Designed miniproteins, single chains, continued (3). Designs and how they scored, part 1

No score or structure here was measured in a lab: all are predicted.

Each design is a single chain, and the fold is of that chain. pLDDT is the mean over its residues in the fold that is shown.

## One batch from the design tools (miniprotein)

Design m8001
Fold by ESMFold2-Fast:
Parts: C-alpha cells; sequence; structure tokens
Structure m8001 (fold): chain A 116 residues (1-116)
C-alpha cells in the first residue's frame, strides 16, 4: 500500500514518543507491576476510563505471558506503550488509532531485540 503523508507523520510521532518513553523508563530502572498499572491508569484517565484501562493492561499481561513473553518483557511492553501514548496526548491533545498501532509495533520490536 502507498504511504500517505498522514501515515508518515503518525509513524514519526510514534517513534519520537517511544524514544521519550524509553529514556524516562531507563532512568527508573526495573519496571514493576505497580508501575505498569499506574501508567495504564494514567492513560485511562485521559479517556475517563481509568479502571477499564487497568483491567485491559492485566489482560494484556496474561496474553503476553501465554504467548511466551517473560513477565519483565510484558511489564515493559505495557509501561512503554502506555507512557508513549500519554506523551502523544500531552503534545497533541489526542491519540489516533494509527499512532497507537505504530507505538504497539515499535515497542514489541524493541522488546524482541532485547532477546539477543
Amino acid sequence: PEITPEVLEAKKRAEEAVKKALEEIKKEGKVTLEMALEYARKLGERYGNAEEMEESALRTLEELLKAGFSEEEALLYITLTSLAEIKIIEETGKLTHLEAVFINHLVREYILKLRK
């Protein structure tokens, strides 16, 4: 499919947001379940749905563990995706579905690279 300007801009915003999230999380050291749930809750607060976002994060944790990811990898995924999405909302006032899809893809690729 042809790459439209909107797709390219969404990808660039996602790449920058993931980069900022990685820099912030690296400073905090090890990601805990409490930390992952706090970021999921903060993301949910932007939509008025903090409890549902926390529940969704717990479901994502279970699915990733079932798919063969470690607990550390799953918690890192949840934390980085939530924080990157928060960064886009803080910068632009909104999060598009396309930006969310790119964030999820970039974070998954990052975690898979750590398995080397």
Scores: mean pLDDT 83

Design m8002
Fold by ESMFold2-Fast:
Structure m8002 (fold): chain A 70 residues (1-70)
Amino acid sequence: MSGQEVAEKIGELAKELEKEGKLDEEALNLINRIGVAAALGRFDLARELIERLKEMGYEEVAEKLEEILE
């Protein structure tokens, strides 16, 4: 999967979660940064940002993002 395709899937997930009211502003900003990192091929950075989401208590969201990166 290309970095652009990964970024698009991350953007779709972010829109769904924002619509459901499940994300605070900090978590939404992290997900957007993960998408940008993936689009640039910076998958190591994307994974580091996913770990930060887990530390914030968004473990289920982080797992979905990890599946998208694979």
Scores: mean pLDDT 80

Design m8003
Fold by ESMFold2-Fast:
Structure m8003 (fold): chain A 82 residues (1-82)
Amino acid sequence: MAEELAVDDVTPELVREAALEAGLSEEDADAIGRAARRLTPVQRAALVLALRYGSEEQLKAIAEAARRGDAAGVAALALAAL
C-alpha cells in the first residue's frame, strides 16, 4: 500500500492534503501549502514525509513556520524531522 513518494508527484496540493491527514487544521494546511509553492520538489517530498512520520511537536513547529511565511524554515524543519 505505501509506495515511496515520487518526487515529481509532490505538488503543493499534495503537501496540503498530507497536512490535513496529519490532523492539522485547514488554516495550517493552507499555510503549509502556500509555503510548499516556494519549495523544490525534493523539499516538498521531505515535507510530506515529515508530516506523515514526524512528531506532534515537529508538526506544530512546521505549521508555525508556515504561518510566518517562512518557507525556508518549513523546509529546514521538514528535513530535521526525518
Scores: mean pLDDT 80

Design m8004
Fold by ESMFold2-Fast:
Structure m8004 (fold): chain A 75 residues (1-75)
Amino acid sequence: GVYVITLKGDGFPGMWETVEKVAAENGARLLGINSKPGEIDVYVEQLDPSTDMNELGRKIAEALGLELLDVREIR
């Protein structure tokens, strides 16, 4: 499925590359990032059905130094 990982914070240089790497290392693919003031939505496709998408959201938040707000399946 496709998931949206919502983070508290603003986009920064190198964020895409960091998210892409963490997603790929955990059986997911980065589809896109949408940022608005104070909030970032990370769109990922689950490639490995054994991947815990809540754990992936936590790992991405930790790698970026941002707060995880939500992880939800959209498709």
Scores: mean pLDDT 88

Design m8005
Fold by ESMFold2-Fast:
Structure m8005 (fold): chain A 58 residues (1-58)
Amino acid sequence: MAEDRERVRRVAEYILANRDRPISQRELADVIGLSVATFNRLFTEVTGVSIGRFLALL
């Protein structure tokens, strides 16, 4: 879980650094070296919300 939380933290930092443009789920998955499907599952399991919902909250 600690490694997964650090991966999600890196993704969140990337999103905050790139808020001035649209960000794709593929781009975010690539930041941590996962497939889009695996990334979506990981993000939801760690945060309790989907990546799509998280991006809508920004």
Scores: mean pLDDT 78

Design m8006
Fold by ESMFold2-Fast:
Structure m8006 (fold): chain A 60 residues (1-60)
Amino acid sequence: AKEKAVELLQKYTGLSEEEAIILVNSLKHLPSPLIVGLLKQEFGLSEEQAKEIAELIEQI
């Protein structure tokens, strides 16, 4: 789950692996709706992309 979340964050945002790992570690403490909102607002992800990543982070 964590590895896939990092991979998708890199793909959708262009972040480095190190940056994506830091972001996942920060987001895993947040409720899923807040993760979705942050990814959409800060990184411009679609609702579908943000939800997919949030679901993976929820499994961590």
Scores: mean pLDDT 82

Design m8007
Fold by ESMFold2-Fast:
Structure m8007 (fold): chain A 91 residues (1-91)
Amino acid sequence: SSSEEEKLKQRIDELLEEARRLYEEARRRLTEEGDVEGAREKLFEMEVILGMLRIILGVSKLIGNESVAEAAEKAIEEVEKMIRELRELLA
């Protein structure tokens, strides 16, 4: 239903916003405070969010909801980019 689709899209948006918040916090801790362990903890939390988004994508593809699948794929791409950038900073 339209209501269930909107709830899933809202959940994707909430997960993406949490990942963005964690990304900025990880960058601040690493670049301004030298807190490598704090940055790694935030990176781990972002990888958990990525896992949740991948589950939503898998479910949306299984039920044939293209609109939710597209939203999840875009969120996954953004979170993967942020994780990659943090890993480069930690290297």
Scores: mean pLDDT 89

Design m8008
Fold by ESMFold2-Fast:
Structure m8008 (fold): chain A 96 residues (1-96)
Amino acid sequence: SLEELREALELVGAAMAAARKGDYDTAIKYFEEALKILEKLRPKFTGEQQKKLDEAIEYLRKAIESAKKGNYDEAVEYFEKAADLLREVLEDVRKQ
């Protein structure tokens, strides 16, 4: 749903805020919660929106993996790519 997609994007934003404060444990937790929401939503999307959501999920997984390895700069890069894709999907859904 649109509300669940917004919740996922809000969790991604909260994860960014935590990471900026050096609270990487909280950041990873919020990223993992966002990932669970997006994986649940995936079957409700088709075509281009599903492809963008799949790409966002892949970047989010890469961000979590990088963060767990202590590669925070790489994690932030993947995270920003995921956030951009999620914002695009949200706007596409709003326009429908």
Scores: mean pLDDT 82

Design m8009
Fold by ESMFold2-Fast:
Structure m8009 (fold): chain A 89 residues (1-89)
Amino acid sequence: SMEEAAEEAGEGAREAAEGKKEGNASRYTGGALRAVGAGVDALLMARRGEVSPEEAAEAILRGAEEAEEAGAEVTAKGLRGIAEGALSL
């Protein structure tokens, strides 16, 4: 669901931020990939017509907001880019 995609993006972003704090490159990379992957999943659901582009963008932007709050600025920028992609459908 879109809510699950937003939650997954937020959790991945928090893991990325924690990994950066700890100097744990594996945790940082895994968290960032998890967050971006959730955003891409939401975009693909919109492309398949399972949800509106607006619903997908809203979920992705929720994840981006959580990423920004967690201090994962690069991940947040990536998610915003994916949300723009969803809105262009």
Scores: mean pLDDT 81

Design m8010
Fold by ESMFold2-Fast:
Formats: sequence, C-alpha cells, structure tokens
Structure m8010 (fold): chain A 72 residues (1-72)
Amino acid sequence: MGKGTLTYTDLATGKTYTVEVDLDDEGRALASSKPAFEALRNSLPNGTYLVKAEVEIGDRKESGEATITLKR
C-alpha cells in the first residue's frame, strides 16, 4: 500500500492545506480517503493554488506539482 500527501498552497496568502490519502499499488486513492480529500477541496476559499503531490508506493517516491484556480 502507498501513501500520498497533497498540499494546497494559496498563492495570495501563502496559507497551506494538507490532506493524506491512502493509495493502492498503482497510485490510485482508496475510496476510504475520498471523503477527507473532497471535504478539504470543497472547503478551500476561491483563489489560485499550488498543489504539490508527494507519493510513496513501496520503494518508489514520486512528486509532482500543478497550479489550479478555484472559482465558485
């Protein structure tokens, strides 16, 4: 089983929001982690965020980042 950490950084304020997700061997989020992930995402204020993903699956460690914009 793998672990993933998603960190959302509000680019206007520098405030960070972090959620941990359990991953299968292919890097997919397990269903048990989905409610926590969605609750965090839906609670974020409108703005532009840097999203950093850090994933560990067995002996593999991978990271990635993307920028997203939330407008409601």
Scores: mean pLDDT 72

Design m8011
Fold by ESMFold2-Fast:
Structure m8011 (fold): chain A 71 residues (1-71)
Amino acid sequence: SPLRELLERRLAEAVEVLERDEGSLEEKVARVEEVFALLGAFVDNVAPELRPLLEEGRARAEAVLAERRAA
């Protein structure tokens, strides 16, 4: 599914942004929150069947963020 492939790619990119050592963590968080807002709207309006994939990606991003803030 092209929509599933797009969502998987965007979720992987968002997690990668948070995992980077360089740059401001708060700027990365703001960028990733913007991406998740857009992906959430996309899933809700176009592909609601992809919600479990979006929630898995969000949980992964939140776990990475928690580790980054704890360090």
Scores: mean pLDDT 82

Design m8012
Fold by ESMFold2-Fast:
Structure m8012 (fold): chain A 58 residues (1-58)
Amino acid sequence: MEKERAKKALETVRFSYELANEAAEKLSQDPALAERAERAKAIMEEHLQRVEERYKAL
């Protein structure tokens, strides 16, 4: 079912986002990497939002 597949995709993306967010938090300690870390975090948040919206639409 599309909804079941979307749910598994959402869970996978949430897990990946959690790992990326923790990595970004650690990188934020270095001023040279802080902007890059925030940029990567923002991209992952946008991706998670799109996957969540797709799941809700089903």
Scores: mean pLDDT 75

Design m8013
Fold by ESMFold2-Fast:
Structure m8013 (fold): chain A 79 residues (1-79)
Amino acid sequence: MEELERELEELVARAQALIAQITDPALQEQLQAAVEDLTAKIREALERKDFEAAKLELERLRAVIDSFEELDARLKAQA
């Protein structure tokens, strides 16, 4: 449980840092909404002690953050 909670904290911190550096307001809003939704699902799974569901949602959160990092980098490279 504490390991999954730690991973969630690290991913949320990473997402917040990425949100702060995104200059596109629409992209920033989309990432913030996705992080909030997935964080709520992870917390709900942890409260139910459904560690398999929590792990799957953590993997989804990481994939979302990675995708937005790549998209932000591509948009900045075009400028």
Scores: mean pLDDT 82

Design m8014
Fold by ESMFold2-Fast:
Structure m8014 (fold): chain A 100 residues (1-100)
Amino acid sequence: SDEEILEEAKQKIDELVNKMLKAKTPEEVRKIGEELLKFVNEALDKAKTVEQIQKLYDYVLEAFDKAMEKLTPEQREIVREMYKKIKELFQKKADELLKK
């Protein structure tokens, strides 16, 4: 179901964010960030409604905001770059669904 797909996506986001919090170097944070970007893009390809996109977007941003509180300044800069890319992915997908 659509609810199950969203719940599975949330669990994977939590997994990747927790992995990011355990990273010891900025390079490890960047690699995990790229994995998260790839996963978000794949999850967006499965989204059929703007509501599904919005729920996923809100969850990702909340998870990132919570993670940023526990990261070093150097790691926060990397996460801020990923945050910008994630926002761009969500906006692109929302625009594609609205302009059909």
Scores: mean pLDDT 80

Design m8015
Fold by ESMFold2-Fast:
Structure m8015 (fold): chain A 65 residues (1-65)
Amino acid sequence: SSAEEQRRLAEEAKREIEEIARTEGVEAAKKYGLELAQQAPASLQPALLTITHEVTREAEAEEKA
């Protein structure tokens, strides 16, 4: 796939993980992001893992605040 398509998929995944963190909590968001990464092509897995880590870390900070 094109780099643009990969970026679009990553951005879409980030939005979904952010929404799950907001509506269902950090634990659900972590699970969802890890499952997406496991099912994704090997080339996209590092990006999805990084996004999952960043989003869940930000959501944990927001829940504490």
Scores: mean pLDDT 79

Design m8016
Fold by ESMFold2-Fast:
Structure m8016 (fold): chain A 61 residues (1-61)
Amino acid sequence: SEAEEALRLGAEDKAEHAPALEAALRSDDVRVRVAAFEALSRSTNPELLAVLRRHGETLFA
């Protein structure tokens, strides 16, 4: 499922997965959004943490 894929990409903690995780955060499926958020919140990669920060900023745009 897309939620499982988001969790897998986040667990790999690689900057190359940032676009896919950002797309998952904007999914119409709540489960996919939650999975991407949880994966990114556990990241130690600055590029992935930047995705979370940008998502928070765009919620108010």
Scores: mean pLDDT 76

Design m8017
Fold by ESMFold2-Fast:
Formats: C-alpha cells, sequence, structure tokens
Structure m8017 (fold): chain A 75 residues (1-75)
C-alpha cells in the first residue's frame, strides 16, 4: 500500500474516554490485588494519556481495545 497521512492527535473527548477507561482498569486491578508491578505499568499508561501524548486513530483504537480486553479479564 501507499503512504497514508496519520492524524497527529485525537479529539479531547476521545482522550477523556481513554482516561476514564484506564482509571477503571487501575481501580479494578487494585481491588482484585494485582501485583504492584502490573499496577505501575497501568499507571504509566495513565501518565502517558494525561500528559497529552499525541495519538493517531490507530493507536487510540489499539489502546482502548487493550484496556477493554484487560477489564474483561478481571471480571
Amino acid sequence: GGMVTIDPSIPDSDVKRMTDMINTLITMAQQVGYPASTIKNYQSMQDMIANGQKFDSKTYQAITDGIQHRISQIR
């Protein structure tokens, strides 16, 4: 395939959605007693999102799918 233009950032509403999802995952992981190392990894993702790191639509989809999958595994 040819080169495609990648959007430099997602809208603030999508950033908020990712933030809400990662906060849910961290809370659930803490409640079920996941190892501190695993919780630290999730907090690193939260910090990356909170610091306004620019995401393209593909990265956004991968992150939200990953968080949703992990939440499903805790239940």
Scores: mean pLDDT 71

Design m8018
Fold by ESMFold2-Fast:
Structure m8018 (fold): chain A 95 residues (1-95)
Amino acid sequence: SSKLEEQKRISQEVSYLTAANLSKSGMDFMIDMGERNPKNMQLWADHALTSAETYEINAKKYAELNPENREKALKDAKEALEKAKEAVEKFRKEA
């Protein structure tokens, strides 16, 4: 493999990690907005779930490029997705 391929891999790794972190922050923001806005809590929970799914996609791509952090990245993404699903279920029961 060429040094150019290595540079492309590093750039993609950073891009996926950045996208994952932004999606995670978006998910947490949407859950917080749902809790603060009972009238629209289900809509915020649905958006949080979408952000958590985007986080998982980017975390999986990052994990493909970074074997050393693979287990942690996949575990964190799974926990975020479960947190979003729990928010959807909780808000559904309180509506």
Scores: mean pLDDT 83

Design m8019
Fold by ESMFold2-Fast:
Structure m8019 (fold): chain A 75 residues (1-75)
Amino acid sequence: SLDEAARRLHELLEKRGSVTAEEAVRIYAEAQGLTPEEMERLLEALKKPPTSPEAQRVQDRLGELLRRYAELRAA
């Protein structure tokens, strides 16, 4: 679930103070129950130019995760 992804992101940020985009993608994929193949596709899309539709879709997913993380912190 997205809430589970936000919770894991919160725990990692509390422990280390920072999270890479790759780590955020892995947290998102695992919490959403994506397959290893689907996670690898998201990680590959992260390497694409920012103007690519694939990179934009990954940024949209990370934005959704960050929004849920902000909501979790506000609760």
Scores: mean pLDDT 79

Design m8020
Fold by ESMFold2-Fast:
Structure m8020 (fold): chain A 100 residues (1-100)
Amino acid sequence: MKEFEELKKEILSLINEAIQIASDDPEFVEKLRELKEKLEKAKTPQEIIDIVNEMINLVSELAKKYREKGDFEKANKLVEIGKKLSEIRDKLMELLDKQQ
């Protein structure tokens, strides 16, 4: 489905943005790269939803870490990425429901 491939590309773009923001945190960059690899191998909407949920949690943790360090610009960008991921998750769930 075109919609499925478009959503997958949007998530890949958001992972790449998060990696750029977190470039000074090697541990989070490694976790984000692992999620990117999982996403590239994912073939079902459910697999992608699971990856998106993991990414939302990581981005939330990283945003909190930057906020605690006083880096509000990076923290706010990560919160925005998390919101976009939640929107994509909702669209993926709608696609999954239509496949009943």
Scores: mean pLDDT 83

Design m8021
Fold by ESMFold2-Fast:
Structure m8021 (fold): chain A 87 residues (1-87)
Amino acid sequence: MLSIEEKAELTVAHLEQLIAQARAWAAANQVDPAVTAQILALLQQALELARKTLDAKSEEEFEELLREAQALVDQAGALIKAAQAAQ
């Protein structure tokens, strides 16, 4: 089983990779700068919540922060799908 610290580190690394992928995708597909900014803002907010999991004092605190981060990732994913459908 992974420790809370190991789960937190993996979550941060995953979100950093998602942000890099979103930036590369937006640049390659000439996505509207305003849409790109919205996607990146949501993912950066999720990353800040993920970084807070590194200081989580309980599994309950970790899971709550992870749920909040996932909701922001889901919102960013919806914007990406909408932008892809518009092309």
Scores: mean pLDDT 84

Design m8022
Fold by ESMFold2-Fast:
Structure m8022 (fold): chain A 93 residues (1-93)
Amino acid sequence: MEKIEELVEKIKPSVLKVSAEELQELYEKLKEKIEQLKAAIEAGKYEEALKIWKEIQIEVIEWLKEKGYLSEEEVKLFLEALELAEEEFKKEL
């Protein structure tokens, strides 16, 4: 937990630069995957839900990189945070 919190705090300022209009653009891009994630959760398919959630996070990271909000170093930190989050979720499943 502590390492995930530290990584999130290091990258948080870059994410706060995103406008409401850009968030709407991101939502439209991710809409299908978000619906798939909801369906997996509602069906109790938590392993599938975790996989879809990770895919959504990767799409968000790549989108932020393309918009210039994330550096290559910050992308690496986000990917490390995702791997730690996946490990923690697998312990609970």
Scores: mean pLDDT 72

Design m8023
Fold by ESMFold2-Fast:
Structure m8023 (fold): chain A 71 residues (1-71)
Amino acid sequence: MEEIKKMAKKIIEELKKKGLTEAAKKGEEALKQGDPMKALEIGLEALTQVLPHEELQKVAREVEEVLLKAE
């Protein structure tokens, strides 16, 4: 739970840095509602539109590691 929430926050910050403010706001709303998985999904969907394939694969691997540790 906590690790997923932390990863979602990290992704939301990355969205803000890349100018995806609308997606970042939606992710923040999901976190505020207590749904870090939804926030993570929103962030990943937005990143698939702006990150190159190589960077997206790195993010996906980090998310997978966090999900495995969260259990």
Scores: mean pLDDT 77

Design m8024
Fold by ESMFold2-Fast:
Structure m8024 (fold): chain A 82 residues (1-82)
Amino acid sequence: MEELLRRLEEAAAEAERLFRRVAAEGSEEARERALALVGRAQAELAALVPAIEAGDEAAARRAVEILEKLRAELERILAESL
């Protein structure tokens, strides 16, 4: 579980870093797309929080997958904006 929580924290930090870059450097369209993606990811993650706090490793793995997908989507938005 500890390893999954570490991966979750790292994935969240990376997604936040990329979102901040879109906010600072992206176009208006890129910012709107990023906000929509972050909103969807936050809703999915919120649903998983009680299970993660209860020690459900499957829920923690799912949360990492959600954040990794968000990271990849934010990276694509940044690449398309340049």
Scores: mean pLDDT 84

Design m8025
Fold by ESMFold2-Fast:
Structure m8025 (fold): chain A 78 residues (1-78)
Amino acid sequence: MDELLRQAEERVRELRRQSVIADASAGVYEISAAASAVFDPSEAPKDKALAEEQKKKSEEEIAKLNAEAEQIRAQARA
C-alpha cells in the first residue's frame, strides 16, 4: 500500500509539472499578441485570436492533467 501511494505521489508531481509548462506556453502567445497590438496593429487580431486559442487549449490540458492526478490519488487510497 505505501509503495503504491509513493508511486502515485510521484506521478501526481509529474502531472503538476506538466500543468505549469502548459500554462507558461500559453503566456508566451499573450505577450506576442500584446506586442503586435503596439507595433503591428494589422496583425493584432490574428495574434489575439491565436493567444486566445492557445489559452483554451492550455486550460483543457491542465483540467485533463488535474483529473488524471485526482484519479491516481483515489486509486492509491483504495
Scores: mean pLDDT 72

Design m8026
Fold by ESMFold2-Fast:
Structure m8026 (fold): chain A 86 residues (1-86)
Amino acid sequence: SVAEKIRNLLKEVIDSEYERLKKDPRYKEAESLVTDEDIEKVRAWIKEVFPEVELDDETLKKLATILLYDPRYAPLREMLGIKLPP
């Protein structure tokens, strides 16, 4: 199905970015700052954009971490209400 292909593409992109970034201490710091609330915000957004696509909690945490880590995604992060720590 189209939904299955979209899920697989999203997972591949997210996992690829995780493998590239996971050794960076700044990425590890961002990962430690991800809350369960942030994961649920990312889940809700994916469901809004792709209603038939379900991503597992591990993949959603990776996505939330990428949004905190990478300043290129700051507009999306802010739209979702995921806040940088003070």
Scores: mean pLDDT 83

Design m8027
Fold by ESMFold2-Fast:
Structure m8027 (fold): chain A 85 residues (1-85)
Amino acid sequence: MIEVVRVEGYEGKAVAEARGHKPGSRLTVGIGAVNADGTTSTGTSEMLGDRGEAEVKAEPGARIGASVIDDDGNQGSGTGVARPR
């Protein structure tokens, strides 16, 4: 089972870290941001090891959600907040 242990956003990008996946499995992360003005932004990337990064338009304080999926259909999700950089 995949566990998303960290989700953080920054201006222009967000990062998710996961554990509990099979070693060497291919992971995909989908990341979304919800800004205080109600605008949303999403990004998707393939993860390198335990870490995934995607470009999202997030203002400081935006709510960040991340979902990680492997090729076997295992999933994990987590949430965080965008920080200034």
Scores: mean pLDDT 74

Design m8028
Fold by ESMFold2-Fast:
Structure m8028 (fold): chain A 74 residues (1-74)
Amino acid sequence: SIFDEAKKKLEELMKKAEEAKTLEELERIYQEMQRVFLQALHRATQAGDEASYAQLLELWKELGKKYEELKEKI
């Protein structure tokens, strides 16, 4: 599904974010995550995939909280 493909890619990017040593590196990874997320939302909208759309929004909230925690640690 659109959600499953996006989730896998976003989780891989989050693993890279957890290993980031600088704010600049962390921000670059976050920008890539935003691009993946927005592209997936667009695809879900175009396909009428309301389930994937809703799941993507929930996943993004969780990833956003994790990103803020990582940013505070650097």
Scores: mean pLDDT 87

Design m8029
Fold by ESMFold2-Fast:
Structure m8029 (fold): chain A 111 residues (1-111)
Amino acid sequence: DRERLQKIIEQLKKQKGSLEEKIRAAVDLVGGTERSVKLALEIAEKLGLTEETDPRIIFAVAVVAVYAERNGFKPTYFEIRLVTDALVSLGVISREEAEEIARAAYELVGK
């Protein structure tokens, strides 16, 4: 639901604080655990993200981390790409941003 995603992104735009606090908020909104937060922070560090990063990118990183957790932290590159391509289709991130996020995630948890 694009309308629900837009509301989530607007909530994240209002989130103030550190990159960790913003990632925790995004992970909580998508139903992740502390393990998803840890992975999302590792992906964010690899991508050079900061607290000034577009909340859509922070949300996309959280979604990928939660998806990886649901797959026992052993997703294939193609499985990660399915998630990032869905986020592109929903207008959350660009294709280029999706490729960068998928690559960073795969290098950390890929098999």
Scores: mean pLDDT 83

Design m8030
Fold by ESMFold2-Fast:
Structure m8030 (fold): chain A 94 residues (1-94)
Amino acid sequence: GIAQIQQLKDQAIAAINAGDLDAAMQYANQIFRLGVEALDKGDLKTAQAAIDALREIGDVVREKYGDNLEGQILEGVIAVQYGVLKLLLEKAKK
């Protein structure tokens, strides 16, 4: 649900602030999975929360590690996850 996504978002941002980009990627992957599961169940509000969380995490990565190769890779992964969920949500809305 939305509470789980908010918790994972906070954990991802904390990991980024600590320089643990591997942990941040794992949290982003968990948010993406929850967003896909929400769409499969018709829970568009939880899917939107996942999209918003990935956008916020991506913004933090870009701000803090945009010039770092590992940060650029993480930003790219999050951008793909964000784009996929946004496309699927738009299709679910018709």
Scores: mean pLDDT 89

Design m8031
Fold by ESMFold2-Fast:
Structure m8031 (fold): chain A 79 residues (1-79)
Amino acid sequence: SESRLTALEVGAVLYGEGILLDLERGMMTVDQAVAEINAIDDLSDAAKARINELLRQGRYQDAADLLTAELQAAFRRRA
């Protein structure tokens, strides 16, 4: 339903922002973030590769934005 999709979309934003915040504050290493992203079954291998490349480049905001967008797209495809 639309209300369920909205809740999942908000959850994706909060998850992406949490990873971004932890990376920017040095509470999470890039290698830890890469391992966490690779463990997400809802992400395609292509999406994981793109997010991981942004993380390796230190483009944490771009990586978080892409993660959020890809998770939201996956949730919409399953609705």
Scores: mean pLDDT 82

Design m8032
Fold by ESMFold2-Fast:
Structure m8032 (fold): chain A 86 residues (1-86)
Amino acid sequence: SPAVEAARAAMTDAQRDVANLLRLVGLYLEKRYDEAAKEIERWAQEMEARGYPPEAVELFRQAAEAFKNGDFETGLELASKAARVA
């Protein structure tokens, strides 16, 4: 909706990244692993579009692949590393 898009446009990149990280952690804690993989891929696409460092984007994509393969510990570690270098 136009109101939702206007509100989202007011967020900074840092605020958006924190929100994405909290969403990912929540999905992982609820064992919603397929949804977590989807959210990481969406976040990686957003970061690439926003011109984040290629290393951070690649780490997020690796995290998504780890989640798809059932390696949740590696996936969360890679996502955390990507967030730190972004």
Scores: mean pLDDT 73

Design m8033
Fold by ESMFold2-Fast:
Structure m8033 (fold): chain A 62 residues (1-62)
Amino acid sequence: GAPMNQATSVNAVGILLRSLGYHPSQGDLQRVAGELQQEFGDDYAKLPTSEIVKRALEIHGS
């Protein structure tokens, strides 16, 4: 799929959160991925993984 594919983004966020000891639901993953897409839009694919992880944790913790 394309680098900005929504399913790929949700899967990547899920792997990252689980590796950090979190237990996100499918709804949590969709919410976090959706918020990242809304906040960064076209820049989402250009962000380093570390910045995506930081923001995903902030959104998940809210």
Scores: mean pLDDT 69

Design m8034
Fold by ESMFold2-Fast:
Structure m8034 (fold): chain A 106 residues (1-106)
Amino acid sequence: SEAKKVVEERLKFLERFAGSPASREEIEAFREIAELVLKAWPNASAESVQRLLAAVEWAIAVLGPEETLKLVKELIKKGLSPDEIAKALLDRVIDRMLEAIERARA
């Protein structure tokens, strides 16, 4: 499927830049999340999957791989759509970044 091709090409790109144990853990979490997404929505459009995976990359960078994987699993279990999950991840990222800014000023 086109969605599977989007996942495979993004993983190849990320693997080219893996230089540390942290980067490897982040890529492994991204791979597991991508597999969960393709399994939950086998007929999802490439565009929808690409939007969700972009949100996942931001979430892994800001929240960390473990928290992001746990959150994605929870949101899938709750029956949210790919676009709803992408929004929820980005909302959590924004909240975490705002909290970090507030702590730096306190």
Scores: mean pLDDT 84

Design m8035
Fold by ESMFold2-Fast:
Structure m8035 (fold): chain A 87 residues (1-87)
Amino acid sequence: SDLEEFRKLVEEIKKLMSEEEAKKVEEYVKKIEQALRDKDVGAAVEAYTKMMTIINKNMKKLSEEEQKKLKELVSKIEELFLRLIAE
């Protein structure tokens, strides 16, 4: 499912982050999953935006190779999230 694929991509992103930042991303993923179950598109978008803010701040601390990988994962997550909120 798109939600399973979304979760897998987030787990790959978490590997590029500190344990503390990865835990914050995890809490926003849970909020996104709950908002999608509740059919609350507004809450899903808010949680997604906050999650992406943490991910993008982490970008500045990464090597060039890690930044390339993160940008690729972010593009895939953005496409999947658009599909998830359209349902």
Scores: mean pLDDT 86

